# Designed miniproteins, single chains, continued (2), part 69

Each design is a single chain, and the fold is of that chain. pLDDT is the mean over its residues in the fold that is shown.

## One batch from the design tools (miniprotein)

Design m6386
Fold by ESMFold2-Fast:
Structure m6386 (fold): chain A 87 residues (1-87)
Amino acid sequence: SLAEKAAEIAREAAEVARKLGHPGTYDVAESAAQGAEEASRNGDPEAAARVLKTAIDTAIRGGQAHPEAVELLRKAADVAEKAAKES
C-alpha cells in the first residue's frame, strides 16, 4: 500500500543518516519510520502523514538536518498524504 511505501522511504531516510554519520537526523528519521510503520499497520495513513511532517519540522528546527535524509522524509510525507486523501 502507499502507507507501507511511505514507511519504507522513511526507513531509507534513517539509513542514509546512519551511513553519513548524522546521529541527530538518524534519531528523528528512525522515530518517524517507526511511527509511520505503526500508523500503516493500523490503517491510518493520516497519522503516518502527521508523523512524517512533524519529523521534517523537527529536523529543520534542530539545525538544518542532512539534505538527503530530509528529501527522503519529504517524499515519504507526500506518499502518506496521497494515501490519506485516497482513503
Scores: mean pLDDT 80

Design m6387
Fold by ESMFold2-Fast:
Structure m6387 (fold): chain A 57 residues (1-57)
Amino acid sequence: TQKDIKDQIKKKVNATKKQITQATNIAMGFVKSGILNQKGAINFSIMIINTDNLYEK
């Protein structure tokens, strides 16, 4: 579920709840279109958050 994906991301990345929610929503869009599976959604969300953290510098 989307909540399970958010919980997994939160364990692996030091990020705000808002960043996790935004990244997860983007990744879930790709899951719904069949591009990503659940593991792909987690990894893609982590990539988005890491990119955003670099961008905030």
Scores: mean pLDDT 74

Design m6388
Fold by ESMFold2-Fast:
Structure m6388 (fold): chain A 94 residues (1-94)
Amino acid sequence: SSEDEYEALRARYDALRARALALLAQIKALQANPSPANQPRLAALVAELGALIEELIRLSKRMLEVAPKEKIAEAIGRVLDAIGLRLDLELLSK
């Protein structure tokens, strides 16, 4: 059912979001203490976070498509959350 699909997508979104926040914290810590030795790791973490955020955006859009009426507001919130993470990453990559 669409409700079962929604719950599965929500669980996957929440798991990947937790991973994205952990990566974002690592990136911020490395940027707070800049070092040439850390540049390859920083670049790798930024690339991994970027890919993860694109997956969060895809999942959140699918959640909105399959959301039961009572979950539409939650699904919209997840779309906005994922876009907010993309904006955070863009600001950190400058």
Scores: mean pLDDT 88

Design m6389
Fold by ESMFold2-Fast:
Structure m6389 (fold): chain A 80 residues (1-80)
Amino acid sequence: SSPLEYLVEALDALRAGDRERALRYLERALKIAEQAGDKELVEYIRRAIKALEAGDVEAAEEYLRRALELVYQKSITPVA
């Protein structure tokens, strides 16, 4: 399974003001990233969770955006 779906759902939840839902999706994405051994993705997801737990929604969104970019770069190869 891809962490992309859960990261998108987490971002939507953040924008809707639903912190609990955002945390649940981030935790699901974190488990997938850990199973994949993607240390860089794990770092960004952990930073997003920590920011959200601290009430820093803007920082959480920035870390989520970086996590999403990383997943897009690793799951989609540019057409030659």
Scores: mean pLDDT 81

Design m6390
Fold by ESMFold2-Fast:
Parts: sequence; structure tokens; C-alpha cells
Structure m6390 (fold): chain A 74 residues (1-74)
Amino acid sequence: MMEKMEEALARAKALPDPLEAYYEVVRAEASLKYGEEVGEKLAELARRAREEVLAGADPEEVLKRAEEEAKKIL
């Protein structure tokens, strides 16, 4: 478990994009708590929500949908 987090941090340090580094850490942390499949789904959900907001979607609606999807994944 801890090795997965350290591996993700090492990959994050090598990434030129700080946002990609952040999502890698989020995936590792969720994988430690809930398992790798849940971690991947939560990281994908967070990334998609961020992209929707950047594309002009209402942040409150995006966050509400992301919260409901996260509850289904957990």
C-alpha cells in the first residue's frame, strides 16, 4: 500500500504538468483507502469534473454530479 503512494509521488515529480501530478497522487491515496479500481474511478471522475468546469460548465452542478457518482463508486 505505502509503496504505491511513494511510486505515485515519484511519477508526479517527473511529470511536467502539476495538475497531472496532483491527479496521480489522488489516485494513489484513493487506491490505498478503497482499492485500485475505486482509486482509478475517483481520479477519472475528478479529472472529468475539472475538464467540464474549464469548458464552461456550472461548477456547482458539476460538483453535485461528481458527488453522486462518487457515492455509487464507493
Scores: mean pLDDT 65

Design m6391
Fold by ESMFold2-Fast:
Structure m6391 (fold): chain A 88 residues (1-88)
Amino acid sequence: DIEKRLTEEEKQELEDFVAKHKPIMEEMAETGKKYVDEEGVPLDGKEYLVKVAQEALKLLEKIRERRELTEEELEELEKYKEAVEKAM
């Protein structure tokens, strides 16, 4: 149970990450609409998934630097890292 092991700040960061990306992913899945990033670049579903995975890896690496991760958290980090590397 990851929520029981996170600090209030880490929990908020993960909740904010999910709250930010979940509605965009759901809209893209339902409408096929491209996401326009902060630089005005339109991203398709694959490109947006790569961006989300890259941001998730950075967030998990930041959490890892603050404390020892569980085996499950380390497996999730490695799995996302491999998926991002394969997508590049």
Scores: mean pLDDT 67

Design m6392
Fold by ESMFold2-Fast:
Structure m6392 (fold): chain A 98 residues (1-98)
Amino acid sequence: SALEIAYKNFKENLDSMDRYEQILAMQELIAFGNMLIGIYKIEAKRNPEKAEEMKKKIKEIEDFTDKALADLGKKMGLSKDELEQIKNGDDSVLQKAR
């Protein structure tokens, strides 16, 4: 999937990125996952017969994103609090890395 490709590219380039670039890329990955979830929610509303299929796709994206962010957070040496701030759209971690 496009999300899996984005995650692989991020992971492969992690060591060549500064901290600001790493945090920004993590925020972009979160935004991408949220965008896909939004698309599937709209599709479920427009096509009720596909609601269960869309629900499965949403769960797959949520499960993948949680696992990917946990892996990246460990590789980046982020605390649980810093990772939670990034996940909640708090730019304090990004601004400190600038």
Scores: mean pLDDT 84

Design m6393
Fold by ESMFold2-Fast:
Structure m6393 (fold): chain A 112 residues (1-112)
Amino acid sequence: SLEEARARLLEAADRFLETVQKAVEKMIKENPEFKELAEKILELGQKAVDHARRAAEATDPDEASRHLGEAVRAMQEMIELAKKAGFEDVVKELERAGGELVTALSEYIAAL
């Protein structure tokens, strides 16, 4: 149902944000020189979550799809920053969490 798809989307968004927050906290703790990069990764993760939450409020498939596109763009930029810095384990974790969020977003749009 639409209500169940929306609930799953909001839960996926919360889990994604928690994953990003834990990853950047670990990056800063273990490598303080990467603080600025970690903060940029967090900013991009927060942008992806903001768009996911806005999609959950949308009743129009076109509006929700636009938010999916913006969320994916922010996730891709975030992952590329982690890749360039050599954080392979962080990349894998963010790709997994991002994939779960994209799936929940796509299921929500399909339910509209």
Scores: mean pLDDT 89

Design m6394
Fold by ESMFold2-Fast:
Structure m6394 (fold): chain A 81 residues (1-81)
Amino acid sequence: SKENKEIKEILEEVRKKGKEIGEELKKKGLSQGEAVEKAVEELEEEVKEAYKKIKEIADEKGERVVPNVEAHAIKGAIEGV
């Protein structure tokens, strides 16, 4: 549905930011592991904000979403998994 597309776009935006942060940190000389840890930490607040928006959309439409799966996907994308 349209609401599901909006939710997907919100989560994709967070994933893109995670990759950008990771790449910038690697350019500054951090190791892969250091860059991943830092990027995950910096995105925690944005992930929380995204979940609040997703929950509001789901509550308005009476629909259910699985934001935890997308949170794992964000971490996996940053880790290169």
Scores: mean pLDDT 66

Design m6395
Fold by ESMFold2-Fast:
Structure m6395 (fold): chain A 93 residues (1-93)
Amino acid sequence: MTLVIGINELNKEEAEKLKKLIEQIGNVTELYLDMSNLTKIDEEGIKVIKELIKKGVKVYVSYASTEEGKKATEELIKEGAKEISSKEIIEKM
């Protein structure tokens, strides 16, 4: 199953909620994260998404507009996430 989500915050609380949602659905193999409007980021939020990638979830991310958000996006891509445009993610919603 494919899950498509826009996120405004990538903190530990929001990332854990996303992880719980994925676990509740049970068959999520692809996750599309629109990060273009990302305003809050912490290392724990990034870590949760990295754990999803390591568990075999295919993660697609759009670049965040802020400098801190771009750095977080690049870190996720380095861990195995794939870059996709915000427009392409919105077209899947």
Scores: mean pLDDT 80

Design m6396
Fold by ESMFold2-Fast:
Order: C-alpha cells, then structure tokens, then sequence
Structure m6396 (fold): chain A 93 residues (1-93)
C-alpha cells in the first residue's frame, strides 16, 4: 500500500511536470519502481490502474508509449501519499 501510494505520487509528479508533452511510459515505470522500492512490473500495474481510473491517458507516439494527464487526473491528486490527500489522518487533523 505505502509503496503503491509512493509510486502513484511519483507518476503524478512526472506527468504534472511534463503536462502536454507527456512522460515516457518506461521512464515513469523505472522512476516509480526506484523511488518506491518496487519492481518495474509492480510499477506498470500502478500505471495501468491509473489509466483504468482515467487518472492518466496512455498514447502511442511513434516508437514509444507516452503518459498524459487523464480526465480524472486532478481528482486523483487526492491519492494519499501524493502530498495532496485530505485523508483526515490523525497527524494531519
């Protein structure tokens, strides 16, 4: 759970920074895996879930796959661990 939340936060940051230019799928996978201490396969699962929820869009751009903000991207910014979650946890009340 904590690793998944950290991976999602890394992916959100990368996509937010890139904006309309998007971020390479493999780059997002590698960075999420490294910063979260998970395998690249687990990081791909996190990205696939974010695409499935509409938080991200995955598009093929020539020889690469690129991630863009999806329609639910800003709504998904409330993911706990992304720093913007209004979770109401004891340490943040």
Amino acid sequence: EAKRNRAAAVIHRLVEEAGEEGVDYDTAVQRAAKESGMTPEEARAVIDEMVATGALRREKRGDKTVLYPGENFHGAGSIPGAGGGGAGAAKRQ
Scores: mean pLDDT 72

Design m6397
Fold by ESMFold2-Fast:
Structure m6397 (fold): chain A 76 residues (1-76)
Amino acid sequence: SLEELIEEAEKMTLEERGQRAYDALVKLNEARRRGASPEELAKIYEEMARAGDKETIESFIKNAKKLKELYEKEKS
């Protein structure tokens, strides 16, 4: 849930957040290269959000949901 993501992020150090964001970015790049599904991409965006503060987490989750909706509409 959003609340769990916020709580997890608040417990992380700045260095831990940076490393987590970087790891998620690497996963995103690899997933995009192999044509990963919108669902897999959205999960990676959620991982990136976990590395941020509360505002960053909320923004990334909102954007990930919009991305899922756009891809579902395109498949329809």
Scores: mean pLDDT 65

Design m6398
Fold by ESMFold2-Fast:
Structure m6398 (fold): chain A 71 residues (1-71)
Amino acid sequence: GRRVLSEEEKRDIIDDIALARPSLSNEELGKRFGISPATVSRLKRWGRESGWLENPVAAGVRALEEAVRRV
């Protein structure tokens, strides 16, 4: 059946995405965590909307990109 990720597994993946920057490929993250690239894509979307963007590192990266765009 489809792998149902625990809250701990979701948190670990989101933390790794936040540390590695959200631009890391879905295939590389999928291989690292033993999940499909499609599941990684869904987790990136979920994390972006539910909490990973509230992480100071992820929020800081996005704010920096926006600031550079305005300069």
Scores: mean pLDDT 61

Design m6399
Fold by ESMFold2-Fast:
Structure m6399 (fold): chain A 123 residues (1-123)
Amino acid sequence: SMMEERQRQEQVKKLLEEAERYLKLAEEYIEKAKEIVKEGGSGTDATIEVANAGTYLGLAAIYAKQAHELDPEVGEKLMEEIRKRAEEMGEKVKEAGKIRPEVAKSLEGIMELTRERLDQIFS
């Protein structure tokens, strides 16, 4: 019915809004990690912030998968957007690693684990 379709569209919209909220949080935590690296702060603190970004990316991915179950076309586009944004975050982490090579392996390792988790969620 038109009412059931409208309810589904409202549910999809809420899932998209939650996914976007978590994507923005993930980006903010990547920027926080970069700032820690640039300021000569703790490599452990920078790694924790990248791990926080990975957690928020995983949450965004879960909401995207739920959106895909309700609306496959919208969900697929959101999954592609999340993968693209995760790649951009990975590039920013690599740039931070070039500033301080001693923390590069830890930061890039967390991003690789995050990418593997996204693949698992999207399967």
Scores: mean pLDDT 90

Design m6400
Fold by ESMFold2-Fast:
Structure m6400 (fold): chain A 61 residues (1-61)
Amino acid sequence: APTPEQIEDGIAEIRKLSDDPEIVEEAIDTLRALAKEGYPYDLILEFAKGVVEALKRAKEA
């Protein structure tokens, strides 16, 4: 499982990717859920970044 410091770093990285609070909130929720399940930090961060990209694309449609 990622450390609390890694979770804070991941949240900071997600906040850099979008100014939309709905997109950021969904990506952070995904990051926290995967961290609770014990997935490694690199996988969690990549998946959360994917959520940001998917939601940004959906809002552009």
Scores: mean pLDDT 82

Design m6401
Fold by ESMFold2-Fast:
Structure m6401 (fold): chain A 99 residues (1-99)
Amino acid sequence: MRDEAGRKLLKLIEEKLEEEGSLTEEDKKALEELRNRKLSEGELRAMVLSALALGVPKEELIEITGDEKVVRKAEVLLEYAKAGKPEEGAAKVAEIEKE
């Protein structure tokens, strides 16, 4: 399941970047490298955050990952980053990890 989830996330990110006209050759190369290996928990969270930032619905990400907690952590990081408070977002994620 996790290998399939990672592959689906990377495909969604690539498709969204292409739709926005933001997909560079460097992005394609980075995504291909990630597809060729198993994602770490930190890499999975980063991909979920990127997908959320690109407008992928939270519900779809929960379905793909099977992990609501990883999606919640990514959402919190994104919200605080948008507010210009990334340090406070990191502290909030640490609180969620203690749940």
Scores: mean pLDDT 75

Design m6402
Fold by ESMFold2-Fast:
Structure m6402 (fold): chain A 55 residues (1-55)
Amino acid sequence: MVKIGEDLVDYLRNRLHVPGTDEQLRAMVLTMQRNNGLKEDGVADADAVALLNQT
């Protein structure tokens, strides 16, 4: 699971098992952050952790 300050590309690989290059995964992370009103820095903040760890 994602923790605050963790790299979201690693989250996509470890939790979501998303195939792709590091560049593709980074692009997806930035797009996800933008669509959720988060800062586009590729790092999980508290809001990103809450959204991505939703049960």
Scores: mean pLDDT 71

Design m6403
Fold by ESMFold2-Fast:
Structure m6403 (fold): chain A 110 residues (1-110)
Amino acid sequence: SEMRKKLEEEIKEGLILMVVGVLKSEIKNLLLKEGIPEEEAEKIANEIGDIVYNLYKSKKEEEKEKYKKKLEEILEELKEKYKVSEEVIEEIKKLIEEALKIIELIEKEA
């Protein structure tokens, strides 16, 4: 029972990290297509993925709100500084929402 629960927790964490990894890869590819240099696209995609992971790990509403604000700030910077199209911003938002939904399903059932 104890060992099974630990293995289940490790499997769930591994699946969540895989979801975050796929999210990072998809966002990076979208940013590269928009003409953002590879190093910058990688950094931004990693920051977004790390925020999504931290949203999952956050138990307090205050921490979740903080990460949601950081996410909004990054998306606004993509629009204003990098001139990423509204279409691509909406696609990134959809990918984030889908990743969070998959993470919720993994946490509940795996």
Scores: mean pLDDT 87

Design m6404
Fold by ESMFold2-Fast:
Structure m6404 (fold): chain A 81 residues (1-81)
Amino acid sequence: SNEERAAEIEAQLRAYVDRLLARLRALGVPASMLAQIEQILQQAIELLKQYLLTGDPNSLKQLEELLAQLRALVDEAHALL
């Protein structure tokens, strides 16, 4: 079902997010900035779940925008090291 597929993808993304945050923490990224990155990633996961459950193509557009914001924030975090 769409619900089961959404749950599987969510689990995979959560594992990836945990790995990413652990890596950034190991590099010395400030806790406050890690929290911002985590919030954007959680928003992206929820948006993807909405797409998988509803089929709304606009959700993919919003997800792409959030991923662009995430890339910029991660680059800023890395630049502070």
Scores: mean pLDDT 82

Design m6405
Fold by ESMFold2-Fast:
Structure m6405 (fold): chain A 80 residues (1-80)
Amino acid sequence: SGDEVLKKIEEKIKEALEKLKAVDPNDLKKRAEILKEASEEINKLILEGVENGQLTEEQLEKIKKLGQEFVEEWEKLVEE
């Protein structure tokens, strides 16, 4: 279901943010690797959910909001 896809995306974002917090802020390579891996996994979940018709417009908007929080952490990586 779309709710299951949303939960998996939320879990992947939370996991990536926890990994970022555990890494030295000056280890830009490691931080970039974590963000890349999480982004690829999240994009795969979104694509699969869309192709299978599991995601509604409201669920896609929810994913967009979750992605905004993830982008904020990525922006901090670039600005630090």
Scores: mean pLDDT 76

Design m6406
Fold by ESMFold2-Fast:
Structure m6406 (fold): chain A 73 residues (1-73)
Amino acid sequence: SEAEKRMEELKKSKSKEEIKEKFEKAVKLLTERNLLNRKAVEETLEKYKDDEEKTLKLYLLGALIYEEIQKLE
């Protein structure tokens, strides 16, 4: 519920390009820290490639994770 509200706020305030860029930055940082497998991310995106809503939610979640990482560092 709270995460869904934050994703909706991000969706309204940021372009799709900016959201996707933040998602990619989160994936890069977490992969470099051995906390995430890039292949697993790519397989998840492929699984939901025809579901625009789920794909957008994945990008939004990653963008939120990136913003939280930046606040902690």
Scores: mean pLDDT 81

Design m6407
Fold by ESMFold2-Fast:
Structure m6407 (fold): chain A 99 residues (1-99)
Amino acid sequence: ALAAEVAARQAALNARREEVEKKVEELVEEGKEEEALELARRESERLLRELLAERKRVAEAEGKDPEEIARLVAEAEAKIPELVEEEVELLKEKIEKKK
């Protein structure tokens, strides 16, 4: 049951990522590169936070120590801004290579 729920959540996140990638590509094709980068930043942060919430839910369901879960969540949350900027930089490189 838990594994099936995790798989369904992951599929939903992947579908959302594909939708965002299409919209970002449309903005790039329209010459709206700054809007594309801002959209990528916002949606990347949202997806990472949703993934973190799912990981927390799974850990709680597995009966892990609440203090350990809180520590892992705090550590992961602190890294989200860096991961978002990495995704944005990768998109910038992709845009430049297509020019």
Scores: mean pLDDT 79

Design m6408
Fold by ESMFold2-Fast:
Structure m6408 (fold): chain A 74 residues (1-74)
Amino acid sequence: SMEEQLEEIVEKINNNEPIDYSKYPEVLQKIASMLFLVKNASPEDKERVYEEALASLSTEEEKELLKYGYSLLK
């Protein structure tokens, strides 16, 4: 499922592991790039960066994937 693939992506982001983006659909590549920005933001900026990323998304599917991925970030 898309959620299982996103869980794999977030695990790699949390562990600072390289991601082979070619294994994932374009929507997950987009969400992964946004989650990397959130992960690399300062603690004070993480919520703002996440909210800006969420606001930039146009579809409900993309918003739900970003919300789920964000909930799994350490």
Scores: mean pLDDT 86

Design m6409
Fold by ESMFold2-Fast:
Structure m6409 (fold): chain A 72 residues (1-72)
Amino acid sequence: LEEGKRRAAGGARAGTAAGGGDEAQANLSGIYGEKHATGDSPEEAARAARLGALEGGGDERAANYAGQMAGM
């Protein structure tokens, strides 16, 4: 679970930044991604990262990047 949380937070932060979000938005996305992580699988990390990016204020583009980065 700790690894899934780390991956989800990292993916959400990186995806938000890649989608054009600033550092504050990326930090919020990471916090939300960590809260959504319920397992350590790449699929779970990608799902949590996408939700984190959206809840942090990112758009669909940021969410897509977050999922790709966490799920790679």
Scores: mean pLDDT 79

Design m6410
Fold by ESMFold2-Fast:
Structure m6410 (fold): chain A 62 residues (1-62)
Amino acid sequence: SDAEQAAEVVGELLAEYPDGKGVLSDEQKELIRKALEAAGVKLPDSVKTLGELKEFVDKNTT
């Protein structure tokens, strides 16, 4: 499904930063936003770090 594919794309990005450290770049945020929108989920402006993104994805795409 689109949701499953979006979760895989985000999961691959998060696997490069397993400790959740780092701030999302504009390019990374745009890629993630598009992947989540394909799954019917809107990325909130409050998500700025990889750790916040992982927590959001775990609660909204699993």
Scores: mean pLDDT 67

Design m6411
Fold by ESMFold2-Fast:
Structure m6411 (fold): chain A 94 residues (1-94)
Amino acid sequence: SEGEKVVEEAKELLEKLYENPEAFPYALRIVAAAAGSEEAGREEMEEAEKKVSKEDAENLRKLYEKAIEAKRLGEETVKKVMEVAKEYAEKYLG
């Protein structure tokens, strides 16, 4: 389904960002903020762009786009993206 595709693409981006400890905390902030509002997610993304590499900024922008696509598809897709983000957050902290 469209939702399953968005979740899988978000997971691939989160996994790639997880390999870069400088960028990964911003990935989590962007996903969490975007789940609440598109504007909050955009603000987190704009702040992150000033502090990470150009490549990481591009991946964070793509992740933001996937979070917004999930929001358009509905709450269930947002929940699945947040669930994936939580799993990577737990790996990052533990």
Scores: mean pLDDT 86

Design m6412
Fold by ESMFold2-Fast:
Structure m6412 (fold): chain A 96 residues (1-96)
Amino acid sequence: SEVEERRRFLEEFVAARQAEMDADPDNPALRERLRELQQRIMEALAEKLGLKTYTALDEFGRPYLAIDPASALDATPEVEEEALRLMVEVIEEELR
C-alpha cells in the first residue's frame, strides 16, 4: 500500500540520518540540517492539517516550533495518513 511505502521511506530516511550522526557525533552540521528539515515538516503539518503549535526551547535554549501533543492525540487515521504523505513530500523536496 502507499501508506506502507511512505512509512518505509520515512523509516529508511531516519535510519540513514541516525547512522550519519552516529558516525560523526562531533559534527553539529548534520543535526542542524535535520533540525531545519524538522521545522519545515512541523510548519507544513501545522499549516495544512490545522494542528496546534507552541514554541519550545532546544538543549541550547533556542526556540523551535513544536506540535501540541493534545492536538496530535486527537488525530484520526486519515489525518495521520495525510501527515505521513506531507512528511514524505517535504523530505523529497529537500533531497532534490
Scores: mean pLDDT 74

Design m6413
Fold by ESMFold2-Fast:
Structure m6413 (fold): chain A 55 residues (1-55)
Amino acid sequence: MVVKEKVLENASLDEATQTAAELARELIAEGYRVVGASIKEEGDKVTVRVVAEPA
């Protein structure tokens, strides 16, 4: 199992969604299969997390 995570400050949902897509694209390019993604809002911080496993 591989996890890529990025924390954004004062980000819009569109920015968080774009970040999740970028992380997913990186994992797919590395030969992984994306099995989940989450966006968590905590005040001014947005945590974007993408989970993958070997394809």
Scores: mean pLDDT 81

Design m6414
Fold by ESMFold2-Fast:
Structure m6414 (fold): chain A 85 residues (1-85)
Amino acid sequence: LSAAQSLDLAIGVASVAVAVALLTAASASPDEKAAALAALNAALATLQSILAQLQADPDAPAALIAAAQADIAAAEAAIAALEAA
């Protein structure tokens, strides 16, 4: 179905953004860190919105909820790592 496919795609896109930001953290300049932090905060906001939508839907797959929660945790960890670097 289109809504579930859109949410799954959005989760996948956010996961890739988190992975890219973590790689950037290894040798980031201040400008690169700022750009990565902006991207991570945008991905985190998107994931939080997706999780809220999934939690409001009693028919939502548990695996998709778990994936969104895991991606939120990864995004938060990536933000913390970039801020510490």
Scores: mean pLDDT 71

Design m6415
Fold by ESMFold2-Fast:
Parts: sequence; C-alpha cells; structure tokens
Structure m6415 (fold): chain A 73 residues (1-73)
Amino acid sequence: SIEELEKKIRELYKEAWRSDDPEVKRELVKKARELVKEMRKKGYDNSSVSSYETALSLLAVAGDEEAKKELEE
C-alpha cells in the first residue's frame, strides 16, 4: 500500500541523514531507487505524493539525472 511505501521511504530518509558513513548512505540510496521503481509501477509517481518526492531527493543527491529533472518540473 502507499502507506507502507511512505513509511519505508521516511525511515530510509531518517537513516541517511543520521549516518555520516558514505557507504551506508549509498546502500540507502539503492533501496530508495527500488522504492521509486515500485511507486512508478503502481502510479504513485507525482509530486502530490510527498514520499515519492522524498525518494526522488535521495536519488538526486546520488547523481541521478532523471530524478533531478523530475524535481525541477
């Protein structure tokens, strides 16, 4: 459900900002990338879904050009 996806994304975001370890942040970004794919498949891929925007932000910080472009739209 969207509620479960939102919970997972918020947990990843909190862990990413609490950790100073670049390797931990990289693994969290991989998980965010998989969640973004799942959200797109289910049609939750718009700015009205705050968790989707949060996941895009994690990907953009990691250098994902597609995520950066979506955030600028």
Scores: mean pLDDT 69

Design m6416
Fold by ESMFold2-Fast:
Structure m6416 (fold): chain A 77 residues (1-77)
Amino acid sequence: MGMLKALQKQIDASLATAKALGDDATVAELQALRRELEAAIAANDRAGIQQVLMRLADVQVKIVKELRKKGQLSAGA
């Protein structure tokens, strides 16, 4: 399903950004979210997928704020 693939890509992109920021705590949280997403997909657990989505949104907001604070722009090129 395209939605689950998109969610996995969002976590991977956030992981790359958190690593570039040197934020080990956020990297660990994103790695945990990726494992939780994989487990929820394997179990066909919609509630688990929704929980990962909510936590990912909070982490992404935090990453965007840190990028703005540091004056960094990620082109992903």
Scores: mean pLDDT 76

Design m6417
Fold by ESMFold2-Fast:
Structure m6417 (fold): chain A 74 residues (1-74)
Amino acid sequence: MLSPEEQALERVRELAEKALAAAEAGDWEAFAAYYQGMLAVVHEHAERYGVSPEVAAKLAELGRELRERLAEIL
């Protein structure tokens, strides 16, 4: 069974992949919706459980990967 942190990280990854697919397709409306969804997941987790340094580092790494892959699309 996944922990709340693992569930949040998996949801962020799922939304990041959907956002990147939307960007590759030129669907910036869908990209914005998925990106806002990612921010909502992070905000909800932080408000309810707080953010450990380990989770913060993993979220930062996911954000870096998303930015690098998005830069290659643009």
Scores: mean pLDDT 81

Design m6418
Fold by ESMFold2-Fast:
Structure m6418 (fold): chain A 109 residues (1-109)
Amino acid sequence: SEEEKVLKIMKEIVDELKSQPDAAPFLVPPDLSLLPNYYDVVPNPVTLQIIEDKINNKEIKTFEEFEKELKQLLDNVRRAVPPGSPGLEAMEKLYDFAMKKIDEAKSKF
């Protein structure tokens, strides 16, 4: 089905995101040296592992739902650290990379 193809592509994108150097602070456990007080200011944390688990459990079924979870991760980091922080810069690079991969995937449907 189209849903099965989308799920497979999203899993491949998450695996590629987890392999990026900028992904390290957003894997479980998070790098608190780059994201100090992250869990103190973010009551509903999002990590790449949580996103992967939601895809595996079919809680994320569309690229639009995947994009929303990635944006929530970015927004959580923006809440936790000042503009220009190394952790935010790493998250912005990871987010831009993810959006590019999703756009490339969407062009094939």
Scores: mean pLDDT 80

Design m6419
Fold by ESMFold2-Fast:
Structure m6419 (fold): chain A 112 residues (1-112)
Amino acid sequence: MEEILKYLEKLGLKETAKLIKKEAEKDEEFKKDLEAAFKTEPDDPFKVLSYAIRYFILKGKEEDAFVIAKELIEYLIKQGKFDKAKEVVDFMKGVLESEELAEELEKLLKEL
């Protein structure tokens, strides 16, 4: 877990790292599954954060999922991974109950 948190902070995903740390302290299954996702692609945050976003949505923590998705989208745009950024936006538009939050994520793609 500590390796994942340090990795995310190094990438500038500081709010995401805080949310993941808080949830991992409360849910051992979340921690285990997150570590398994990270081991599959240890140098790419896409898989580990896609798991985290889906978990937070399933737990009804929509605002926390939004924060993680926003930081991931901004990171992917900065890395030139626009197809992956669009995939995250499209997923969130399908699951977010708040149209305002969905529009905020879509605006990140339009600033390209």
Scores: mean pLDDT 84

